# Designed miniproteins, single chains, continued (4), part 115

Each design is a single chain, and the fold is of that chain. pLDDT is the mean over its residues in the fold that is shown.

## One batch from the design tools (miniprotein)

Design m15985
Fold by ESMFold2-Fast:
Structure m15985 (fold): chain A 85 residues (1-85)
Amino acid sequence: SMAEELLAQREKELLDWADKAEQDDPSAMIQSLEAHLLVYVRRGDVEGARKAAEQAIKKVSPEQQPQVRALLEAALEAIALRQAA
């Protein structure tokens, strides 16, 4: 439907923006991950969320890895709550 096409376009624009932000500033990896997880939560995409977090873990410092794991756990919980509603 037109509404589904508009939603998909807006989500693509958000992801494109997040990818560009990460390319312009590597310190924005956490912010880029947050944007990706927001989209995956809306889509109910557990595998997308897990893959995004796995890629972020490889790029961040060891000190930031707990933050990436916490963001993934929060995203998976949000997906589960949305699926239950």
Scores: mean pLDDT 79

Design m15986
Fold by ESMFold2-Fast:
Structure m15986 (fold): chain A 95 residues (1-95)
Amino acid sequence: SAMERALRETLRRLGERVREADLSPEEKEKVLAVLAATTRAVEAVAAGAPQEEIDALAAEAEAALATLSPEVQARLAELEEEVAEEVAREVAEEL
């Protein structure tokens, strides 16, 4: 679906933004791990995986996010908002 493509593209671009962000190598590794776990959960939903598997992957993503400092969590949220807005604009142009 268009929403699944938009979400996957958002996660891909967010990974690129994180790699270029003014964060330590250790902070980047942790954030990229959060994005990887989130991507696995999204792919499981798209594949029609059992709800138990989806819930387990979502819990893994939440656990990874909880390892981030509040400052890194705030920076990730800011980058997520920027990337999601860019992807939403591109989807609107296709309509």
Scores: mean pLDDT 82

Design m15987
Fold by ESMFold2-Fast:
Structure m15987 (fold): chain A 94 residues (1-94)
Amino acid sequence: SADAAAEAEGARKAAKLKELVRELAELQKKGASAEELAEKAKELASEVLSEEKAEAFAESLKKAVEEDPDFPLKALERLEEEERRLAEALAAAA
């Protein structure tokens, strides 16, 4: 069905975004600059977004990191907490 194809594509994009957040958090731990984080974000986002949207995303991320250098680590913590909650909900439903 069309809905199943849309859900599969959504899941693929979500998985790539989770990978992106984890890689950015690791680069931040290694002392990467906001510019280096933006370049990596553009590279990874271009796999699931158009070039224009990937560029806009990278620019927004660079600005966010310049305003809060801990932004990638905070984003990773929120992502991991959400995944844990979803896993617990699925386990409770089984």
Scores: mean pLDDT 71

Design m15988
Fold by ESMFold2-Fast:
Structure m15988 (fold): chain A 87 residues (1-87)
Amino acid sequence: SVLDELEALRERLRELIARRAPAEELAKVAQEMLDLAYKAGLISEEQRKAITELLEAAVAAGDARAVETLAMLIAHEVLKRAREAEA
């Protein structure tokens, strides 16, 4: 299910954070979660574009803390929406 795939991506994100992986790797997982959420109808095209722009800006700025925070917020929101859709 989409929920199971998003849960697996969130656990991967947690592992990358624990290993202090580069911000670009965190951003890649967050983007995979956004793309999956969009394809599943959990977020609009406008929401996907706006969040992608914020994530890309944080990566371009080299702000590892902002990338991590955004990635975790993305994971939280898309999982919340997936759980609500399964209920």
Scores: mean pLDDT 88

Design m15989
Fold by ESMFold2-Fast:
Structure m15989 (fold): chain A 70 residues (1-70)
Amino acid sequence: KDNLKKEMLSKIGEMLSLIGEIFDLEKQKEKAISDGDNDKAAAIDKEIKKLKDKLKQLMNEMSNLDVKAK
Protein backbone atom coordinates (compact mmCIF):
# COMPACT_ATOMS: atom_id res chain seq x y z
CA LYS A 1 0.00 0.00 0.00
CA ASP A 2 2.87 2.42 0.80
CA ASN A 3 4.49 1.60 -2.55
CA LEU A 4 1.22 2.35 -4.35
CA LYS A 5 1.01 5.73 -2.57
CA LYS A 6 4.52 6.57 -3.77
CA GLU A 7 3.61 5.64 -7.36
CA MET A 8 0.46 7.77 -7.18
CA LEU A 9 2.41 10.80 -5.90
CA SER A 10 4.98 10.35 -8.68
CA LYS A 11 2.24 10.27 -11.32
CA ILE A 12 0.57 13.34 -9.79
CA GLY A 13 3.87 15.22 -10.16
CA GLU A 14 4.09 14.13 -13.81
CA MET A 15 0.51 15.28 -14.43
CA LEU A 16 1.22 18.71 -12.89
CA SER A 17 4.22 19.07 -15.20
CA LEU A 18 2.05 18.24 -18.24
CA ILE A 19 -0.62 20.73 -17.12
CA GLY A 20 2.07 23.44 -16.94
CA GLU A 21 3.22 22.62 -20.49
CA ILE A 22 -0.37 22.78 -21.75
CA PHE A 23 -0.84 26.24 -20.18
CA ASP A 24 2.35 27.50 -21.85
CA LEU A 25 1.24 26.14 -25.24
CA GLU A 26 -2.23 27.70 -24.87
CA LYS A 27 -0.54 31.08 -24.31
CA GLN A 28 1.56 30.55 -27.45
CA LYS A 29 -1.58 29.59 -29.40
CA GLU A 30 -3.35 32.81 -28.33
CA LYS A 31 -0.35 34.83 -29.53
CA ALA A 32 -0.26 32.97 -32.87
CA ILE A 33 -3.97 33.70 -33.40
CA SER A 34 -3.38 37.36 -32.50
CA ASP A 35 -0.50 37.47 -35.04
CA GLY A 36 -2.81 35.99 -37.71
CA ASP A 37 -0.62 32.87 -38.04
CA ASN A 38 -3.36 30.25 -38.38
CA ASP A 39 -0.86 27.54 -39.42
CA LYS A 40 1.18 28.05 -36.25
CA ALA A 41 -1.98 28.13 -34.12
CA ALA A 42 -3.16 24.84 -35.68
CA ALA A 43 0.23 23.19 -35.03
CA ILE A 44 0.20 24.30 -31.38
CA ASP A 45 -3.40 23.07 -30.99
CA LYS A 46 -2.30 19.66 -32.28
CA GLU A 47 0.49 19.56 -29.68
CA ILE A 48 -1.94 20.56 -26.88
CA LYS A 49 -4.28 17.72 -27.90
CA LYS A 50 -1.37 15.26 -27.78
CA LEU A 51 -0.43 16.36 -24.25
CA LYS A 52 -4.06 16.19 -23.09
CA ASP A 53 -4.28 12.60 -24.39
CA LYS A 54 -1.14 11.73 -22.40
CA LEU A 55 -2.61 13.38 -19.30
CA LYS A 56 -5.79 11.29 -19.68
CA GLN A 57 -3.66 8.13 -19.95
CA LEU A 58 -1.87 8.99 -16.69
CA MET A 59 -5.23 9.61 -14.99
CA ASN A 60 -6.42 6.15 -16.10
CA GLU A 61 -3.22 4.57 -14.73
CA MET A 62 -3.76 6.32 -11.39
CA SER A 63 -7.37 5.09 -11.27
CA ASN A 64 -6.13 1.52 -11.79
CA LEU A 65 -3.64 1.92 -8.93
CA ASP A 66 -6.39 3.27 -6.64
CA VAL A 67 -8.64 0.28 -7.42
CA LYS A 68 -5.78 -2.12 -6.63
CA ALA A 69 -5.13 -0.30 -3.33
CA LYS A 70 -8.71 -0.99 -2.21
Scores: mean pLDDT 79

Design m15990
Fold by ESMFold2-Fast:
Structure m15990 (fold): chain A 85 residues (1-85)
Amino acid sequence: SMAEARALVDELGAQLRQLAETSDAAVKEQRDRILAALKSALDQSTSIEQLLHSVEDLRLGAENAGDSETAALLDELAARLRAAA
């Protein structure tokens, strides 16, 4: 359900925020942008499938930027969203 999807985004988003707070300034800025994009994707999505597509795009962006920790959290979020769909 979308209610379960929101709870998952809140949970994994809190973990990403913790990573951002312990990061250097440039990495924090990138992680804050991903957090903002994730919240926007949640607000704009009407289905788990739409949200999952946005999460996968953010995961690829993090991977391409060399942020393996953020990519791993987004991969976990994507897997849990697939299970909730």
Scores: mean pLDDT 86

Design m15991
Fold by ESMFold2-Fast:
Structure m15991 (fold): chain A 95 residues (1-95)
Amino acid sequence: MLRELAERVAELIEDLEEGKISEEEARERLEEIRREAERAGIPTRTIQALASALLLSKYSEAKELARELAEAILRGEPEERIEELAAELAELLEK
């Protein structure tokens, strides 16, 4: 489940960067992913950090960190590493 959600987020980031979807469409798709993650018992904080970076950030660094976070989830990295990346992303968004 977590890996499937991370794959959808990674695809969303790629589509957004390639201009295949608008920021509005990205918002709708991320909100759907967030709701599915909550129902599956996946840490909501991680998904919220990804959503914030993709939807609100004007910084390419935030989008890059969001991609790294999605890849870490896909690779099955330790939860501590995933939380670390989520924290870095949240901190960057506060700039």
Scores: mean pLDDT 64

Design m15992
Fold by ESMFold2-Fast:
Structure m15992 (fold): chain A 104 residues (1-104)
Amino acid sequence: SRKKAIEERLEKVLEQLRELGREDAAEEVEEMWKEGVDLRVIQVYAGGQILAAQIEKENPELAERIAELSRKLAEALKNNDEKKAEEYEEELNELEEEYLESLK
C-alpha cells in the first residue's frame, strides 16, 4: 500500500505541474524519481514549483524567487548539505509567509 500511495502522489504532482504549464519541472521530477532521489527532495522541489506557478500571474517576481529557492533546496538536500538546506528552507518559509500575509 505504501508503494502505491507514493506512486499516486507522484502521478498527482506530475499532473498538477503539467496543468500549470510547468512541463520542465514535471520532466525534472520524473528524472529525479528515475535516478532514485529521495521522495522528500522530490516533494520539496515539486511543491515550490507548484506554488510558484500558482502565483505567477499575480506576482511573477516572487514566483521566480520561490521556484529558484525550491531548486536550490532540493539540490542541497540531494548533496546532503545540511547547512545550505537549512538556509534555503528558512528563505523559502519567509517568502511563503510574505505571500500569505499579502492574501490576508
Scores: mean pLDDT 79

Design m15993
Fold by ESMFold2-Fast:
Structure m15993 (fold): chain A 78 residues (1-78)
Amino acid sequence: LVIVNATEQPEIPEDVKTLYIANNKLTSLDLSHMKNLERLVIQNNQLTELDLSHLKNLKYLEIFDAPLTKLVLPENLK
């Protein structure tokens, strides 16, 4: 699933395994319901905090061009 040019978070289906978020003006993102998510790529957004602790199946994470001051990773991501 690809999300681009969003100013606020759209509804994301809980069965999604791969999520690309690019070129967004998002200041917050709630992915706590995304328990099946395995791959997350975030690029060019305005997120200052991101909590991924609920993403227990996450295997791949890339974050580019985000002014993050706080990032909470899931325990399974190494």
Scores: mean pLDDT 74

Design m15994
Fold by ESMFold2-Fast:
Structure m15994 (fold): chain A 80 residues (1-80)
Amino acid sequence: SAEEVLKKMEEEIEKILEELKEELKSTKDMEKQKKLLIEAQKKIIALGIEALLQGVPYEEVQKVLQKANKELDKLYEEVR
C-alpha cells in the first residue's frame, strides 16, 4: 500500500541521516563534510521520487521531505 511505501521511505531516510551524523563526527575536512551532506540530500530526493512512482500522494511525500530537509539544514549549521 501507499502507506507502507511511505513508512519504508521514512525508515530509509532516518538511516541515511543517522549514518550522515556518524560520518560528520569523524570527518574534520569541510569539503568532505559538504560532499557528505550533498550525497545524503541526493539519496533522500531519490527516495521521494521512488515513493511518488509507487503511488504515494505528493503532499505526503512533501511532508516527509520537508522534515528531512530541516534536519539536513540543522546538520549543515552544526558542521559549519
Scores: mean pLDDT 85

Design m15995
Fold by ESMFold2-Fast:
Structure m15995 (fold): chain A 100 residues (1-100)
Amino acid sequence: MSEEEFNAAVRKNDKSAFVSLVKAIKPKDRLITALKERLKLESDFPVLVAIAFSRELSKYKPWEKTVKATATSLARDLKLEDLVDEITEVIQVFYDSIGV
């Protein structure tokens, strides 16, 4: 999949992707805390964390990698390597919502 195809899928499904991502992130307290600290967010509100997560995810070039490879790289940078499976679940929910 190309970067252009990935970005087009995200734009086409922006509302559904956002709702799904908020729902997936909401119960992941350690992921929320790590994203808040790393990205210097003012709040741990799941909505703000979901926006920050989608922006952070793009820097890993998810269009060139498997979901698990993307999750592993992100988990390492967040110092949450023990939560790779939970991060994989969140990324998979996002991918399913954008149809990729």
Scores: mean pLDDT 75

Design m15996
Fold by ESMFold2-Fast:
Structure m15996 (fold): chain A 94 residues (1-94)
Amino acid sequence: MAEEIEEAVERGEISVEEALELALEKNLDKVGAAQALLLLGKATDEQLDLVIKENPKLKELAELKKEKKASREEVLRFLAKKHKASEEELKRAL
């Protein structure tokens, strides 16, 4: 279901913001909700720890958010610069 939401965003059927809102509203699973809250900048330390454990693709973003107490935009810019991420990769992380 988180994957179905991601696929809908990739097809341009819904916006990233609508996808995150839908994931939170549906409370699909603890990991999916934690990932959505991370992307919205509202994740708790416990939810960040869950993302670190269960999603290796978002692990570094979650660790930076927990360590730096930084805003979503600041953490994503730092991560993109560190990994030489393209604009497309940054949009997918959003």
Scores: mean pLDDT 58

Design m15997
Fold by ESMFold2-Fast:
Structure m15997 (fold): chain A 62 residues (1-62)
Amino acid sequence: MTGGERLELSRAIGELAKKYGVSNTTAALALAEAAKELVDEGQEPTAERIIERAEEILEKYK
């Protein structure tokens, strides 16, 4: 289990919550959905890709 990526995603929760005006829980759920979508598309769910996809999800559903 790579602690570095997990810590980066944890920090992204707060940044996304502030940027999109949502709760930390909503931001965390968006990151989880982003990871699922990347895996379903056959892409490796790296922290950078998860964050970018989560921003797209939050932009669409805000």
Scores: mean pLDDT 77

Design m15998
Fold by ESMFold2-Fast:
Structure m15998 (fold): chain A 77 residues (1-77)
Amino acid sequence: RMTEEDYEALKKDLEGVEEIRAGEVVGRLVYLMSIVSGKGLVVDLDTGFSVEFDKPVISREELIEAIERALAQQKAE
């Protein structure tokens, strides 16, 4: 489970990063993409938190928005 402190640290690590490509490691984040399903998964190696994408290149803004949505869903449950 990702905490507010984890999220703030992630935002700092992503400062100056415009986009993340499938197969890249950015700090504690790895972007994995299945060649079989075409689905991508950005995984936080420290917490195990993950968000899904369906394209090989994502912007920093798309990643931040996806993380915020996933965190909001966890709080709603």
Scores: mean pLDDT 75

Design m15999
Fold by ESMFold2-Fast:
Structure m15999 (fold): chain A 98 residues (1-98)
Amino acid sequence: MEELKKKIEELEKLAERFEEEARLNEEAARRIEEEGRRRVEELRKKAEESEDREKLLQEAKRTEAVYFSAASILRAGADVSRELAERHRRKAEELRES
C-alpha cells in the first residue's frame, strides 16, 4: 500500500511538471507572436518611406514566417506536454481505483 502511494505521488508530480512545461511554452509562443507582429509592423512602416520598399516588404514576409514557425513549434511542444500530463494523471487515477 505505501509503495502504491509513492507511485501515485511520482505520477502526479510528473504530470504537474509537464503541465507547467506546457504553460511556459504557451506563454513563450504568445511572446514570440507579439515580438513578430511588432517587427513586421516596423518593417512595413520603413518600407512606406524607403527606396528599398520591395526589399523591406520581402524581409517583413520572411520575418513573419520565421516568428510564425517559432510560435508553432512552441505550441506543438505545449500540446505534447499536455498529452503526457494527461497520460500520467490517468495512470495515477487507475492506481487509486485499484
Scores: mean pLDDT 87

Design m16000
Fold by ESMFold2-Fast:
Structure m16000 (fold): chain A 101 residues (1-101)
Amino acid sequence: STAAVIARAAADPALRKELAEAIARSLMTIEKELGIDTAEFFAYMVALELAKLSPEVAIAFLEAVKKTGNKKISEAAAKGLIDSGDPEAKKKAEEVLKELE
């Protein structure tokens, strides 16, 4: 299940990075095939749900998305982390949004 994979990634930094980078690559594919608006929607929703399950995995995901250089998808992912209500995810997302200004 998705929750079981996220729980393992929360405990394993290498798996966390691998999972985060895989999701970020999937969003780049969505942007190319379905357009930026669709990619922004999925980035926001994935970030929001990841932060509810594991702030550590959500933060790793945001960092992976940021490394793609896609500003709009990075902004959408950061907004998802903020809207999750997790204080640590919110703090990291606010730092990223400030860097993107």
Scores: mean pLDDT 86

